# Ledger of designs, part 61: designed miniproteins, single chains, continued (4)

Each design is a single chain, and the fold is of that chain. pLDDT is the mean over its residues in the fold that is shown.

## One batch from the design tools (miniprotein)

Design m14101
Fold by ESMFold2-Fast:
Structure m14101 (fold): chain A 87 residues (1-87)
Amino acid sequence: SEIDKLLEEMLELAKKYIKDEKILETIEKLVEQARKEKDPKKFEELVDKIIAMVIHEMLKQKFPQEEVDKVAKELTEIYKKIKELKE
Protein backbone atom coordinates (compact mmCIF):
# COMPACT_ATOMS: atom_id res chain seq x y z
CA SER A 1 0.00 0.00 0.00
CA GLU A 2 1.01 3.67 -0.29
CA ILE A 3 1.12 3.96 3.52
CA ASP A 4 3.52 0.97 3.67
CA LYS A 5 5.81 2.76 1.17
CA LEU A 6 5.77 5.94 3.29
CA LEU A 7 6.55 3.95 6.48
CA GLU A 8 9.44 2.32 4.58
CA GLU A 9 10.72 5.82 3.62
CA MET A 10 10.76 6.72 7.35
CA LEU A 11 12.72 3.53 8.11
CA GLU A 12 15.24 4.26 5.31
CA LEU A 13 15.85 7.74 6.79
CA ALA A 14 16.45 6.10 10.20
CA LYS A 15 18.90 3.58 8.63
CA LYS A 16 20.78 6.42 6.89
CA TYR A 17 21.39 8.44 10.08
CA ILE A 18 21.24 6.01 13.05
CA LYS A 19 24.37 3.94 13.75
CA ASP A 20 23.16 2.17 16.93
CA GLU A 21 21.97 -1.30 15.82
CA LYS A 22 19.75 -1.75 18.90
CA ILE A 23 17.99 1.59 18.31
CA LEU A 24 17.51 0.69 14.62
CA GLU A 25 16.06 -2.71 15.64
CA THR A 26 13.60 -0.90 17.96
CA ILE A 27 12.59 1.53 15.17
CA GLU A 28 12.11 -1.42 12.75
CA LYS A 29 9.79 -3.09 15.31
CA LEU A 30 7.81 0.16 15.75
CA VAL A 31 7.44 0.46 11.94
CA GLU A 32 6.17 -3.16 11.76
CA GLN A 33 3.69 -2.42 14.60
CA ALA A 34 2.51 0.71 12.75
CA ARG A 35 1.92 -1.30 9.53
CA LYS A 36 -0.44 -3.65 11.47
CA GLU A 37 -2.11 -1.00 13.69
CA LYS A 38 -5.83 -0.48 12.98
CA ASP A 39 -6.48 2.10 15.73
CA PRO A 40 -5.75 5.62 14.35
CA LYS A 41 -4.67 7.00 17.77
CA LYS A 42 -2.31 4.07 18.45
CA PHE A 43 -0.92 4.46 14.92
CA GLU A 44 -0.25 8.16 15.60
CA GLU A 45 1.50 7.28 18.90
CA LEU A 46 3.72 4.73 17.09
CA VAL A 47 4.71 7.22 14.34
CA ASP A 48 5.38 9.93 16.98
CA LYS A 49 7.68 7.46 18.81
CA ILE A 50 9.55 6.62 15.58
CA ILE A 51 10.14 10.31 14.81
CA ALA A 52 11.18 11.09 18.41
CA MET A 53 13.64 8.15 18.50
CA VAL A 54 15.29 9.19 15.21
CA ILE A 55 15.65 12.84 16.32
CA HIS A 56 16.90 11.89 19.81
CA GLU A 57 19.47 9.41 18.43
CA MET A 58 20.74 11.92 15.82
CA LEU A 59 21.28 14.47 18.61
CA LYS A 60 23.06 11.80 20.71
CA GLN A 61 25.29 10.99 17.69
CA LYS A 62 26.24 14.73 17.53
CA PHE A 63 24.68 15.57 14.17
CA PRO A 64 24.50 19.35 13.57
CA GLN A 65 21.17 20.95 14.58
CA GLU A 66 20.54 21.96 10.92
CA GLU A 67 20.77 18.30 9.79
CA VAL A 68 18.49 17.18 12.67
CA ASP A 69 15.94 19.88 11.75
CA LYS A 70 16.09 18.81 8.07
CA VAL A 71 15.44 15.13 8.93
CA ALA A 72 12.68 16.09 11.40
CA LYS A 73 10.99 18.09 8.61
CA GLU A 74 11.33 15.17 6.15
CA LEU A 75 9.83 12.73 8.70
CA THR A 76 6.92 15.09 9.51
CA GLU A 77 6.20 15.61 5.77
CA ILE A 78 6.05 11.80 5.33
CA TYR A 79 3.68 11.62 8.34
CA LYS A 80 1.52 14.40 6.82
CA LYS A 81 1.21 12.37 3.58
CA ILE A 82 0.21 9.28 5.62
CA LYS A 83 -2.48 11.29 7.47
CA GLU A 84 -3.85 12.60 4.13
CA LEU A 85 -4.21 8.96 2.90
CA LYS A 86 -6.15 7.91 6.04
CA GLU A 87 -9.85 8.68 6.55
Scores: mean pLDDT 85

Design m14102
Fold by ESMFold2-Fast:
Structure m14102 (fold): chain A 81 residues (1-81)
Amino acid sequence: SREELLNKINEIIEEIKKAETKEELIRLYQEALDLLVELGIISVEQAVGHVLRLIGMELDGASLEELKKEAIRDIRSLLSK
């Protein structure tokens, strides 16, 4: 159901806050985006674009805390539409 998918995304946001590595963060972010695709909020192509953008920030030297803030901000922004 829609409520079950929304609950899973909120659980992933809490897991992102606790992520200890950039690799774990990116994996969790991708899981949240996949659920946003299931909800019909974004397309598969848009989800790929969001992941590539976050990876680009990591490659440009963004800290784990900066990546967490951006991932959470982005997920919440997409959920608000």
Scores: mean pLDDT 89

Design m14103
Fold by ESMFold2-Fast:
Structure m14103 (fold): chain A 76 residues (1-76)
Amino acid sequence: SLEEELVRALLPLVSPEVARRVARLATAIYRQLGPEGIEQAVAAVAAELRRAGASPSVVLRGSSRVQEVLLDHARR
């Protein structure tokens, strides 16, 4: 599933609880808005990672990984 793919992308960077929460958020936005929602999903992920106390480096890397997964999914 998209949510599981997002969790796998995030697990090296954050705790499993944060990875699941962020992946669920991104998946919900993408399901509601489709490919047009990718920018909004990435912005929401960055905000949630910051709220979870992630460093600026982790926010950047995590957001980039989420963007890659969502763009790959949109191209299918």
Scores: mean pLDDT 87

Design m14104
Fold by ESMFold2-Fast:
Structure m14104 (fold): chain A 89 residues (1-89)
Amino acid sequence: EEEERAEKIAEKVLELLKQVSGWEEIVSKEQEEEIFRRLKEGDLEGAAEILTRAVLEKYPEYEPYREELFERVLGLLEKMVKKAEEELK
């Protein structure tokens, strides 16, 4: 029951993330799978770390801003989770 809810939230968040421009160019299938797993576990920090790493692999010039990028990605994920929770009751 609670596990099914967590999975539905993770699915909705991943759907929202895929709508972000450049997702398919930045995030590999393996990274997408790991992000989904972390979201199912409620590990938003882990999901944000994978996303931040994917962006920096595509744009290594932004590595000096890693912490700022991580914070912004984590904040985005938190907002998406709240939106998914509201839509799922």
Scores: mean pLDDT 79

Design m14105
Fold by ESMFold2-Fast:
Structure m14105 (fold): chain A 89 residues (1-89)
Amino acid sequence: KEVLERAIEAIEELIRALEAGDIEAARRALERLKEVLKEAPDNVLIRNAVKLGEEAIRALEAGDEFEKEIYLGLLGIILGVLKLLLKKS
C-alpha cells in the first residue's frame, strides 16, 4: 500500500511539473518515481510511468507540445489505475 501511495504522489508531482513546464521539478519528481520503482521493480504500471515521464521530459526539452500532451494523457491513465488499485486494497 505505501509503495502505491508514494508512486501516486510522485506521478501527481510529475504531471503538475510537466503541465507547468518546470523541467527541474519534473526531473525531481521522476527521480522520486524511480526510487519507488527500485522498491517494486516488477510493477509494470510504475515502470511504464517512469518511461512515459522520461519521454515527456524529453518532449518538453525539445519544445514538442504535442508529444508532451500525449505522454501527459498516458501518465494520467496510469495514475487513475493506481488510484483504483489503492482504493481496492
Scores: mean pLDDT 86

Design m14106
Fold by ESMFold2-Fast:
Structure m14106 (fold): chain A 85 residues (1-85)
Amino acid sequence: EELLKKVKENIEKARKAVESGDDETALKYIEEAFKQAEKIPDEEERLKAVRDVLKASEGASQEVQIRAIGLALRVIGDFIDRELA
């Protein structure tokens, strides 16, 4: 699926930025990965993508990790709220 491929590509770019200590670039690709993950129609695949993006943020600075967690909670919370409404 095109969306899943885009998430994976952004995760790989984010991981490389984390390895190089480039917080700004890492956060940029993490944000793009979450934007693509939000568009995944399958709930299970979407949750898996969110988890994979969070795993890519491991080893990054505390600032990048905190922002990644916040973005993940927003993506997860958004469709939980939609399902409960």
Scores: mean pLDDT 78

Design m14107
Fold by ESMFold2-Fast:
Structure m14107 (fold): chain A 76 residues (1-76)
Amino acid sequence: SLERSRKIAEGIGYLLRGDYARAKEKFEEAMVPEDKEKQKAEMTKLIKTAEESRPPLLEWLAEKTGVSVEEVEKAW
């Protein structure tokens, strides 16, 4: 339970940094055996959504903060 929660937190950290490969690794380590196929499908959808959402989010943050997209991406 605690170890699983830790791996999920690490996965979220990687996801927010745009490190989708490491996010996937941590989420897979957190999966319970009983629902592994369903969890893999949900994880794949989550990562795809995060990957597709990151560029418009970075653009929005850059516009709101008055800094470049490159600077926002480096800080995140």
Scores: mean pLDDT 76

Design m14108
Fold by ESMFold2-Fast:
Structure m14108 (fold): chain A 64 residues (1-64)
Amino acid sequence: ALSGAELAKVKDEEKRRKELIEGIAEGLKLIVEGVIKASSKKDEEEEKKLEEITERSIKKLLEE
């Protein structure tokens, strides 16, 4: 049985997890963009493909 204090903890954990997932998704996007920018000398097409894959992955993470 969940007391008022336990219910508050559950809600706080859910909020924290959602914020963490969002923060991780945003951080991963920035890291991938930074790596692509640093690594690719002439691969503009490959860069765009990797951005698309990254955006799709982030969207899926935010849906879960």
Scores: mean pLDDT 70

Design m14109
Fold by ESMFold2-Fast:
Structure m14109 (fold): chain A 77 residues (1-77)
Amino acid sequence: NKVLEYLEKAIKAAKNGDSEKALEYLKKALQAAKEQGISDVVSKYILEAMEALKNGDYEKAIKYLEEAKKAAQEALK
């Protein structure tokens, strides 16, 4: 699933301190979630993670991305 693939890539980039790459993957995850009709909660967590990354708060961003991944997994069942 494209949403999960992009979220996992964003988490890896964030863990490596690469906010630019993480943000690119999150933009792709948002687009894929929109196209798949995935729950708004996934998009909300992604947006919160993007804000945290822009502020340099990698710990907070990773927590929100893990929540987005969990919500996406539940929505895709």
Scores: mean pLDDT 82

Design m14110
Fold by ESMFold2-Fast:
Structure m14110 (fold): chain A 85 residues (1-85)
Amino acid sequence: SKEDMEQQLHKAQSQLLDLMKKYKSVNITDKQFALELSKLFFRALSLLSSAYIHIKQNDLDKAKADLDDANDVLSEINKKISQAS
């Protein structure tokens, strides 16, 4: 349902905020690694924005695809930060 997609979006947004806090708590001094993480954070934000638009349009299939892609990117961010800590 649309409500389920909205709930999934809120969970993904919460996870993104938690990863941003985790990134800030890890003193990453490698400029190349920081740049790669920045690109992944921008990609996650873009996908979550796309999901929001598709939810508004009641295009739940596209919203789910965007959320699935966003969750993959968030998982990659978490893995990279965890490997750096």
Scores: mean pLDDT 86

Design m14111
Fold by ESMFold2-Fast:
Structure m14111 (fold): chain A 106 residues (1-106)
Amino acid sequence: MEEEERERREEEELVKRLEEAAKKEETLDEKAKEARERAFEEVAKQVERRAEELGLSEEEKKRVLEAAEKGVAGGAVLHGDSEDVYDAAYGAGAALAALEIKRVLE
C-alpha cells in the first residue's frame, strides 16, 4: 500500500532477525565477544548523547539502550566468523537504536 507501511515491515523483519540472532550470543568466540562489547560501549555513548539532545526520559533511554544491545548482539552473531564483526555489531546496534528512538518520538 503506502511506502511507509512497506518500510515499517522491513524494519520489523530486521528487528526480528537481530533479536533471534542475539539469543545465540553464547555461540560467539572470545574475539567476537570482545568486538561485541566494544561495539555496544560506543553505541551506548551515542545513545546517551542523542537522548540528552531529544530530552528522553530515563525509561525511554533504557528502552533505546536495550534495543541497541540486541542489535549489537545480533550483528555480532550473524557476522561472528567475519573480520568485520565489530562493524556489523556496531551498525546493527546503531540501526536498532535509531528505530527505537523513532518509535519513542511517534
Scores: mean pLDDT 80

Design m14112
Fold by ESMFold2-Fast:
Structure m14112 (fold): chain A 68 residues (1-68)
Amino acid sequence: MSPMDQLKRAVEDTVIANEFKRLVEKEGLSREDAIEKVAKKFGKSKKTVERAYRRYEESRRAYLERLE
């Protein structure tokens, strides 16, 4: 909730989201397989990876709204 906690979370979520996108878009993996590989790579549960990706998308949307 603090500004510093939000920034740190955004960076972590961005790293997770970029790896997920790379596996799906460039490696051609299914969503399920990509989530599992990201979870193993970062030592997280599949649910945690899904939450991180969702937060990343929300943060990007909020950032774009502030520029309008």
Scores: mean pLDDT 76

Design m14113
Fold by ESMFold2-Fast:
Structure m14113 (fold): chain A 85 residues (1-85)
Amino acid sequence: AEAWDNLGLAYEKLKQYEEAAKAYEEALKIKPSVQTAFSLSKVYEKLKQYEEAAKVLEETADKLENPYEKRVLKARAEELKQKAA
C-alpha cells in the first residue's frame, strides 16, 4: 500500500494526475485509509472529476470501521457533490 501511495505522490508532483489516480486506487484496493482516500479525491478534483472524488470517499468510508473516520470522509464527499452540481 505505502509503495503505491508514494508513487501517487510522485505523479502528483509531476502533475500527472491520471497516473497519480491509478496509483492511489491500487493503494486503496490493498488497504482502505483516510489519507489515501483524501489524496485520490484531491487528484480527482484536479481532474475536475468531482463525482468520482466524492464516490471514492463514500466507498472508502463504507469499508472503514471507525465511526469518526467514516463521518469525516462522508462530510467531505457531500462538499464535493455540491461542486459537481
Scores: mean pLDDT 83

Design m14114
Fold by ESMFold2-Fast:
Order: C-alpha cells, then sequence, then structure tokens
Structure m14114 (fold): chain A 93 residues (1-93)
C-alpha cells in the first residue's frame, strides 16, 4: 500500500537523519569543549534534542504494528524541522 511505502521511506530517512544528528552532536561537543560559548552550547543542546526526537520517532515507526496518517505527518514535520535547522546552522557541512 502507499502508506506502507511511505512508512518504509520515512524509516530510511529517519535512520539517516538520526545518524547524521549523532555526528553533529559529536562535532558540536568537540567545538564546545575547545571553545565554551553560549552559541555552541545552544547548538549542542539542539543537536541532542533533534537526535533524541529522531531516534524516538524512528523507534515508534519500527515497533508499531500499524502506522497512522498522524504518525506519518509527525515524522515528516520532524524531518523538515531537522533539515531546516541543519541548512541554517551547518550549510558548510
Amino acid sequence: SSMEKERKELIEQLKKAAEEAQFMVELMGLYYETNPSEEYRELLEKAQELRDRLQSTLDKLESSSSVSKEQIEEARELLKEYEEWKEKNFWWL
């Protein structure tokens, strides 16, 4: 079904986004350790938040016996939020 295809595609996108967000947590952690600034702290905290939310959403989609349109929409909105945050703050990566 179209919903099953969308679920599978979202799971793959969420996996990639969660792995990338984890890399950003590690990168920002290094930057914050070498230059402790409020800006780097805020970026680190946001990266951690997005990583955790991406992983949580991924886990829910993978463990659910059925997927709802609401779950699909929430996953898409989270991916969009992550991509927009990444583009704004890490356009140089």
Scores: mean pLDDT 87

Design m14115
Fold by ESMFold2-Fast:
Structure m14115 (fold): chain A 97 residues (1-97)
Amino acid sequence: ADAAQVILAAELIASAEVLIADGNYADAIALAEQALALASQSSSPKKNTILAAANLVLAKAYSALGKNNEAAAFNAAAIAQATAAGNSDLLAAAKAT
């Protein structure tokens, strides 16, 4: 179950990034929230990486919608989770948003 949940969460994040590029922020948020829920239930060593990526997508989408307080909260979560995952690329991306 955990491996399938991590794979599905990663695919949902990839789809959410495409939706952000298309300006479809509402659907991007829905997919990122699903990815966040799946990753939160996982005991995979990739959990923190997927949580960081999902929170970064949420930060980007809420920022694009002008919801700066919500965007800042998701960005802070992404920074903490990217740091815990040791993922320097996600940490740099989160700090840039």
Scores: mean pLDDT 82

Design m14116
Fold by ESMFold2-Fast:
Structure m14116 (fold): chain A 68 residues (1-68)
Amino acid sequence: SMEEKQKERLKKVEEIKKKYADDPFERAKELGKIYKKAREEGIEPSLEEAEVTADVDTIRALEEKERK
């Protein structure tokens, strides 16, 4: 069910946050991949997941600004 898939996704998110605790950029990239795949499978993200997705976009935008 959607609820079970969301719970599995949250577990994967927790594992990634733990694995990349010292690397916020890699953490954001890996989390972004999970959320993108979930959306492609028709799973609507929660508010918390949407915030993480926004952080990924923010990090990318900041990186582009620093290159200029």
Scores: mean pLDDT 66

Design m14117
Fold by ESMFold2-Fast:
Structure m14117 (fold): chain A 69 residues (1-69)
Amino acid sequence: MEEFNKLFDAIENNDVKALEEFARKYGIEQKLVDDLLSKRNAKQIGIFMAEVMLKKGLITKEVLEEVRK
């Protein structure tokens, strides 16, 4: 829960360092961090959140692929 709150805070505040640390921790591709920071739209935010949720076991790979579409 605390870790999820830190992730939300990082996304909301555009904390580049925190987002890169989360990406390294959860094995999220650097490209997704770059897309989130450069394009800054709901789709990129959704994809990044879905990757973290998948690694935490909160969603299935099927749900992640739907978010990527």
Scores: mean pLDDT 72

Design m14118
Fold by ESMFold2-Fast:
Structure m14118 (fold): chain A 88 residues (1-88)
Amino acid sequence: MEEEEKRKREEVIKRLEELIEELEREGKLEEAEQLRLLLEAQRLVEEGKVSEEELERIEKAVAPYLEAGKEREALRAAAEEIKRILAE
């Protein structure tokens, strides 16, 4: 179900984009930049430069915080996972 998988990723990305707006309004530019790295990682997966398995790690790290409505903790979890992937 290709389209459903894309919808799920887009839903996570949209929630994170909403968080970027709030972080920028609050002047938390470092945290906003970490979220932009997550969006860039998603684009790299679409270009075939980051594996689906690596994207799944990011989604898995973020999921429990999103389920709890803790979007800022989700941002930090995503940023840390992206750092691990990029450092490998």
Scores: mean pLDDT 69

Design m14119
Fold by ESMFold2-Fast:
Structure m14119 (fold): chain A 67 residues (1-67)
Amino acid sequence: MADEAAKAAGEAAQEAGKRAEEEGGPLSGDISGKYALGAGSRAAHAGADPETARRAALEGGEKGFQA
């Protein structure tokens, strides 16, 4: 388990959700955060490095954001 990658994904997911909430409202934040955490967590569990997991989380969050 890559704890550094998981931590990076979690931080990116929180940031993506917060940003989406500020721009699109609470529902956008929830959706974006969920997509970001899922994408980043999957990458981390697949053995991705912290930077790859962080990017996966950010891309997932952006894809989930609807504004």
Scores: mean pLDDT 74

Design m14120
Fold by ESMFold2-Fast:
Structure m14120 (fold): chain A 62 residues (1-62)
Amino acid sequence: NSELQAKSAAMLEAHRKKREELEKETAAAIAANPEDPEGIKQAADDKLQEWVDKMMAELKAF
């Protein structure tokens, strides 16, 4: 299925962009308010993991 291949490739690219966006947001948040850099990083990692889990579930729907 060409659609599955295209979907998979799009997911990998989306994952790269999501990770880069979260890294930039995390760095900006720490720079602006360095209250809890570890907590901010953990929250970003959790968000990425949840996003990945949802994407995997969507891929299974195909």
Scores: mean pLDDT 77

Design m14121
Fold by ESMFold2-Fast:
Structure m14121 (fold): chain A 81 residues (1-81)
Amino acid sequence: SEIDKLLEEMKEIYEELKEKYEKGELSLQEAQAKTMRIASIYTELQRLYEQGKASEEELKEAQEIYAGALKILEDLKKKEE
């Protein structure tokens, strides 16, 4: 389904963020760009939820991924200060 594709894309981006972050290979610019893409997908899933097309469980999963990406981004910002 469209929702499954959106969730899978978020998961793939988040997994890449985690792997690069653990290796010390993640730039602030890349983290910002990828987190913005995750945010965009989350917004689309919220829209689909409001239309009755996505479940609360699917939206919650997306929210948890987005929160995780934001945490990585915040940690990177603190390390550059």
Scores: mean pLDDT 86

Design m14122
Fold by ESMFold2-Fast:
Structure m14122 (fold): chain A 97 residues (1-97)
Amino acid sequence: VAKELAELFNEFLSARLRGAVELGLLRSKGAPEEEIERVRREHDRTLLRIIDRLRRLMRRHGLDDDQVVDLLSEQGIPRGIARSLLDEIDALEAAAA
């Protein structure tokens, strides 16, 4: 489960970075706000799909956030980064509700 969690976290980080880069490039080129918001919504949907897979994995194994942080630490992901990402995930889920 630790390896599967690390793979999902790396997928989330990669998707988040790709979204940030794409949105930054659109802003730097003066893209219309409606196009920026469309791309932002597409990236949010991508992140939410990864989050859903993460939450399903957590439920299958009865894991809370603290246990996820511990397991990710075993895979070399710093605890502060893992905690920050879980906070970001909670914020994204709240915004989508």
Scores: mean pLDDT 84

Design m14123
Fold by ESMFold2-Fast:
Structure m14123 (fold): chain A 112 residues (1-112)
Amino acid sequence: MPLLSPKELVLEILESQIKNFEKLYKTTKNEKVKKIFKEAADKARELKEKVETLSPQEALELAIEFLDEQFDLIDEMEKLTKGDLSLEIELGVSRIQLAVQRRILEKYRARL
């Protein structure tokens, strides 16, 4: 079977990130943190619409830049949510998922 196209991969990664932010939103009781996760999910939805208009290389670059922004966001949220064990676990899982997804995108970019 053929592998996913670059755009299909980017769309799957953005969908994965939307689901992740929705899970983080439901996990936290902090209203400020909820708003940040909602805004991150909304941004990922906007990027999905934009991907269809981009070249494969531009779509990969956009996704990599988005994931890099999410690492910074996770670092900020860890500082704000110290002592919430459930949220700290979910943030740790999110960090691992970001690292794996970024590595896959870099491998796809190297083939173009």
Scores: mean pLDDT 86

Design m14124
Fold by ESMFold2-Fast:
Structure m14124 (fold): chain A 75 residues (1-75)
Amino acid sequence: MPTADEILKKLREGIETGTLSFEEALRYAQAVLAKDPSLRSDVLYYMGTLKLSAEQAQELVKLLTEPGEFVEVEL
């Protein structure tokens, strides 16, 4: 099983290389936070580098502050 750190690494690399869409990055962020909520600040940092629209920024805030449904990440 992939660890939260492994998923976070894939999220970081995908953002840095531009290979992840916002929706894909959001799914990886959800999976990281479901496994280890202490990584919230790291997720916020990497997601913040995506130059989010106001609507996308609101979706990210909702993920970080509200209990969401569990989403499985395909790796």
Scores: mean pLDDT 72

Design m14125
Fold by ESMFold2-Fast:
Structure m14125 (fold): chain A 60 residues (1-60)
Amino acid sequence: MEEEGIFQKTIDALSATMKEFGAASPSVSRERLAALVSERMRQAGLSQETIDAIEAKILA
């Protein structure tokens, strides 16, 4: 697994998602946020394991 490149892509994807999300809905459930972030990471080509790990961190 290419962890170094995936880590940077994850940070970039999260930043872009949070920016767009903050403009559209500043008040949202943790579960909804996790779902939107995971979908954006999937579109960015991140592995399912990385997506699951980030989603778990958002839900915590």
Scores: mean pLDDT 67

Design m14126
Fold by ESMFold2-Fast:
Structure m14126 (fold): chain A 71 residues (1-71)
Amino acid sequence: TRDQVVQLVRQAIEALRQGDFDRARQLARQVADLTGQDPELVFSQIRTAVTAGVDPEAAARAIADQLLAES
């Protein structure tokens, strides 16, 4: 569901901010499995949001909406 994807993306953003790259990649794979997207694409979008310093909640919703629209 959309809420599940948002929650997983938010957790991946927090993992990246903490420097836990293995957890972030694992969470990105879970998001990819739910949305039918490429896990590397999902990971790159999450990494870009973290680098841009956007609000994690807003970023998670935007990424989830984009990935689900492309599914």
Scores: mean pLDDT 82

Design m14127
Fold by ESMFold2-Fast:
Structure m14127 (fold): chain A 79 residues (1-79)
Amino acid sequence: DKKEVEQKILEIVGEMSKKAAEALAASKSEEEARKALGKVYEELLKKLEELKKELPEELQPIVDEKIETLKKVYKEEME
């Protein structure tokens, strides 16, 4: 079910958003913040790729679209 996949994506993104906010709040420097956010971003991508592997081919594009969106946003902010 597409709706169940979308819900799982929202749960993963929600968890990672909390981690990102905590990392920013705990960071004492811009260097530390960038490093911490980079780790959260890598973990987010890994979790989405793991979710994709568990899904039938028909539902995999939903995760692919989210991964592509996140990669574009990260490139614009970091470069």
Scores: mean pLDDT 79

Design m14128
Fold by ESMFold2-Fast:
Structure m14128 (fold): chain A 97 residues (1-97)
Amino acid sequence: SMQQFAQLLDQLLQETDSQKIAQLVEQLKQLIDQMPQSQLGQVTDMLLDAINRATNPQVLRGLLEIGKHVLDVSEDLETIQKAIGVILRAIGELLDL
């Protein structure tokens, strides 16, 4: 569910507890596993927005892991390229801390 993904992603962006961040990252990865390939491009767009909004290094690391998971499960070249873009953006934000 894209709505559930958006809700959990917004929750992740506001989370400060490392254990809860880890739980939310795993839940977001599980939702990605349940999504059809056609929705993964939209997931990458949402992850890029989340990375631009994130200020917590642990959240940024979580977004990096979610982006890597999208890359791993993606079968479409355009979505693979977008997932790589998510990964590179998250790495860039982490290096600028």
Scores: mean pLDDT 90

Design m14129
Fold by ESMFold2-Fast:
Structure m14129 (fold): chain A 83 residues (1-83)
Amino acid sequence: SMEKEKKMKEKIDKLFKETKERVDDIVNNENDPEIRQKKIHELEEELAKKLDEIEKELGEFSKEVSKYLKEKADELIEYIVSK
């Protein structure tokens, strides 16, 4: 269903936008390197769990949405690693 694919892409986009905003907030507002690293690590663990849940929801539902999720996950991982 096109409608289900659109909603899933919107859910993925929202998750990645919110995660980027949270990373930026941590990097800009946390001056202690140890606390910053801990917060980023906790965020990465939370993200990994949410991505696993989305992949389970997708199953074999759409190869296009699965590809989109992988592309967005790779983009976000590169963003996090660059901080």
Scores: mean pLDDT 77

Design m14130
Fold by ESMFold2-Fast:
Structure m14130 (fold): chain A 100 residues (1-100)
Amino acid sequence: KLEELSEKIREAVEEGYREALKENKILSKEEVEEIVKKVRELIEKLKDPSLSEEEFLEIVRETAYLLTLLSFAAQREKGEMADLVQELRAEFVEAVETWL
């Protein structure tokens, strides 16, 4: 059961990553701020133990997608954005690990 959930999490993360790569979207500063806010909201939602497995995996996919878009933006800009993306990734991983 835990091994199966771990594999589904990996697949959801990979799907989000691939979707972000396909879009190759360049984010404006306003879009970056909106996505940061959305990622924080999704990470908090992941801490809700009442989520179904399907709902949890969809949030994992969406969060991975948005974090990948932010990572591309961070690579185009130097400085504080890279640190913020690493912080959000750490929080995302910690939230996901509460389900394992």
Scores: mean pLDDT 83

Design m14131
Fold by ESMFold2-Fast:
Structure m14131 (fold): chain A 90 residues (1-90)
Amino acid sequence: SPIEWHKKELERVKELLKENIDNLTKAKDLLIKMIGEVADKFGVPQEEKDNIIKQANTTLDGLSKILSPEKVADNAYTLFGSIALKFLRL
């Protein structure tokens, strides 16, 4: 089911962010790649995909200047979840 797939993807993202907490740049790049792959899987228009990726990069870069890596990871996880649900139209 779409809900079960989404839950498993969130588990993978959480693990990926935890595993790369000491390399925030790598964690961000991997997360952006996953956002792009989810967009492609669900047929999101290129312009919408590009805009969402740009907004995600800007948000995460801004947060990285004012928050600890752990708090940036928490926010990145929440951001991915929101984007994925939007792509699933849930």
Scores: mean pLDDT 81

Design m14132
Fold by ESMFold2-Fast:
Structure m14132 (fold): chain A 100 residues (1-100)
Amino acid sequence: SSQIEELIEELKTMLDNLKVLVKRELPEEAEEIEALINKFKEALENRDYEKAKELLKEIAKKLIEIAEKRGDEMLKEQFEEAEKKMLELIEQIKKLDEEA
C-alpha cells in the first residue's frame, strides 16, 4: 500500500530527527541509541509492529531516564512527545496493514 509506505517513511524521518537530537544532546549515548534505532527500522521493514513498539519503548525509556538524571525537563518532554507520536503512527500503520 502506498499509504503504508508513506507512513513508514514519515516514521523513518521522525527517527532520523531523533538521531540528530540524541547526537546533539547525548553524544556519549548516541552509538547505543543508534544501534537500537537500526533494530527498530529492521522491525518496521519486516512489519513486526509489536517488536517495533517494544524497541521504541526501550529507546524512549533510556532517553527519558538520562534526561531525568540531568534535570533537563525540556529534553524529557521532547523524548516523551516523540515516543507518543511514533507509537500513534505505528498503530496507524498496523491497522492499515491488517485491513489490506
Scores: mean pLDDT 85

Design m14133
Fold by ESMFold2-Fast:
Structure m14133 (fold): chain A 100 residues (1-100)
Amino acid sequence: SMEEELKKEIKEFTKLVREILSFIEDPELAEKLRKVHQRFLSAVSKLPLDEAIKKVRELNKKAKEIVEKLKKSSKEEAQKLAEEFIEWLEEKVKELEEKA
């Protein structure tokens, strides 16, 4: 079902967010990612199922790309990449919240 597909995509996104969190050294940046992750889940829950699935898939694709880059990055590069990802995610969540 579409509901089962959405749950699968959300589970994958939560896993990817946890992987990104493991690279973050700044506790404030880590908290920012945790908060925006929860805001994203709340915003997605208010969308029609087909739109929710498309949005989570888009974020999963981006998060996977970031995780692979983080694994190959220096400590300094990883912090910058994580910060840029969080800023991008905050913009995406704000767009979703404005549509709900």
Scores: mean pLDDT 88

Design m14134
Fold by ESMFold2-Fast:
Structure m14134 (fold): chain A 73 residues (1-73)
Amino acid sequence: SMETSKLLIEATKYLAEIERLVRQGDFEKARELLESKFPPEAAELIEKAFNSKDEEERRHLLLQATQVYVESG
């Protein structure tokens, strides 16, 4: 649906900004954005993804987090 598409775009934009902040070492700003924009279940999945050293696990966790975000919106 159009609503689902909007939520997916929003989640993608927030995830990109969080990833940028993490790569810059701005962990406090990354955490603030994560907690303000994502429900707790999605936030936990995103934190696990960014702490994972396995690319496949990161991808899977981020997909689960975006699904939770869409379902909560």
Scores: mean pLDDT 84

Design m14135
Fold by ESMFold2-Fast:
Structure m14135 (fold): chain A 65 residues (1-65)
Amino acid sequence: SVAREVGTAIRIMGIAIESGAYVEKVEGKHFTVRLEGMSEEQAEALKKELEAIGKETGYEITIRE
């Protein structure tokens, strides 16, 4: 469902932005997230959260530091 996919995309963007990351690129079900200026602990926590969402939803999330 397009509506569910849009909802998932908004959730992924919200999590990244709330964590202080930058959403560099969105292409279909592929997100590229930049982790500049984050501590190692904050980056680790965000990576785990985004990995869990990717596994649940089928979205691919590429992380760039």
Scores: mean pLDDT 78

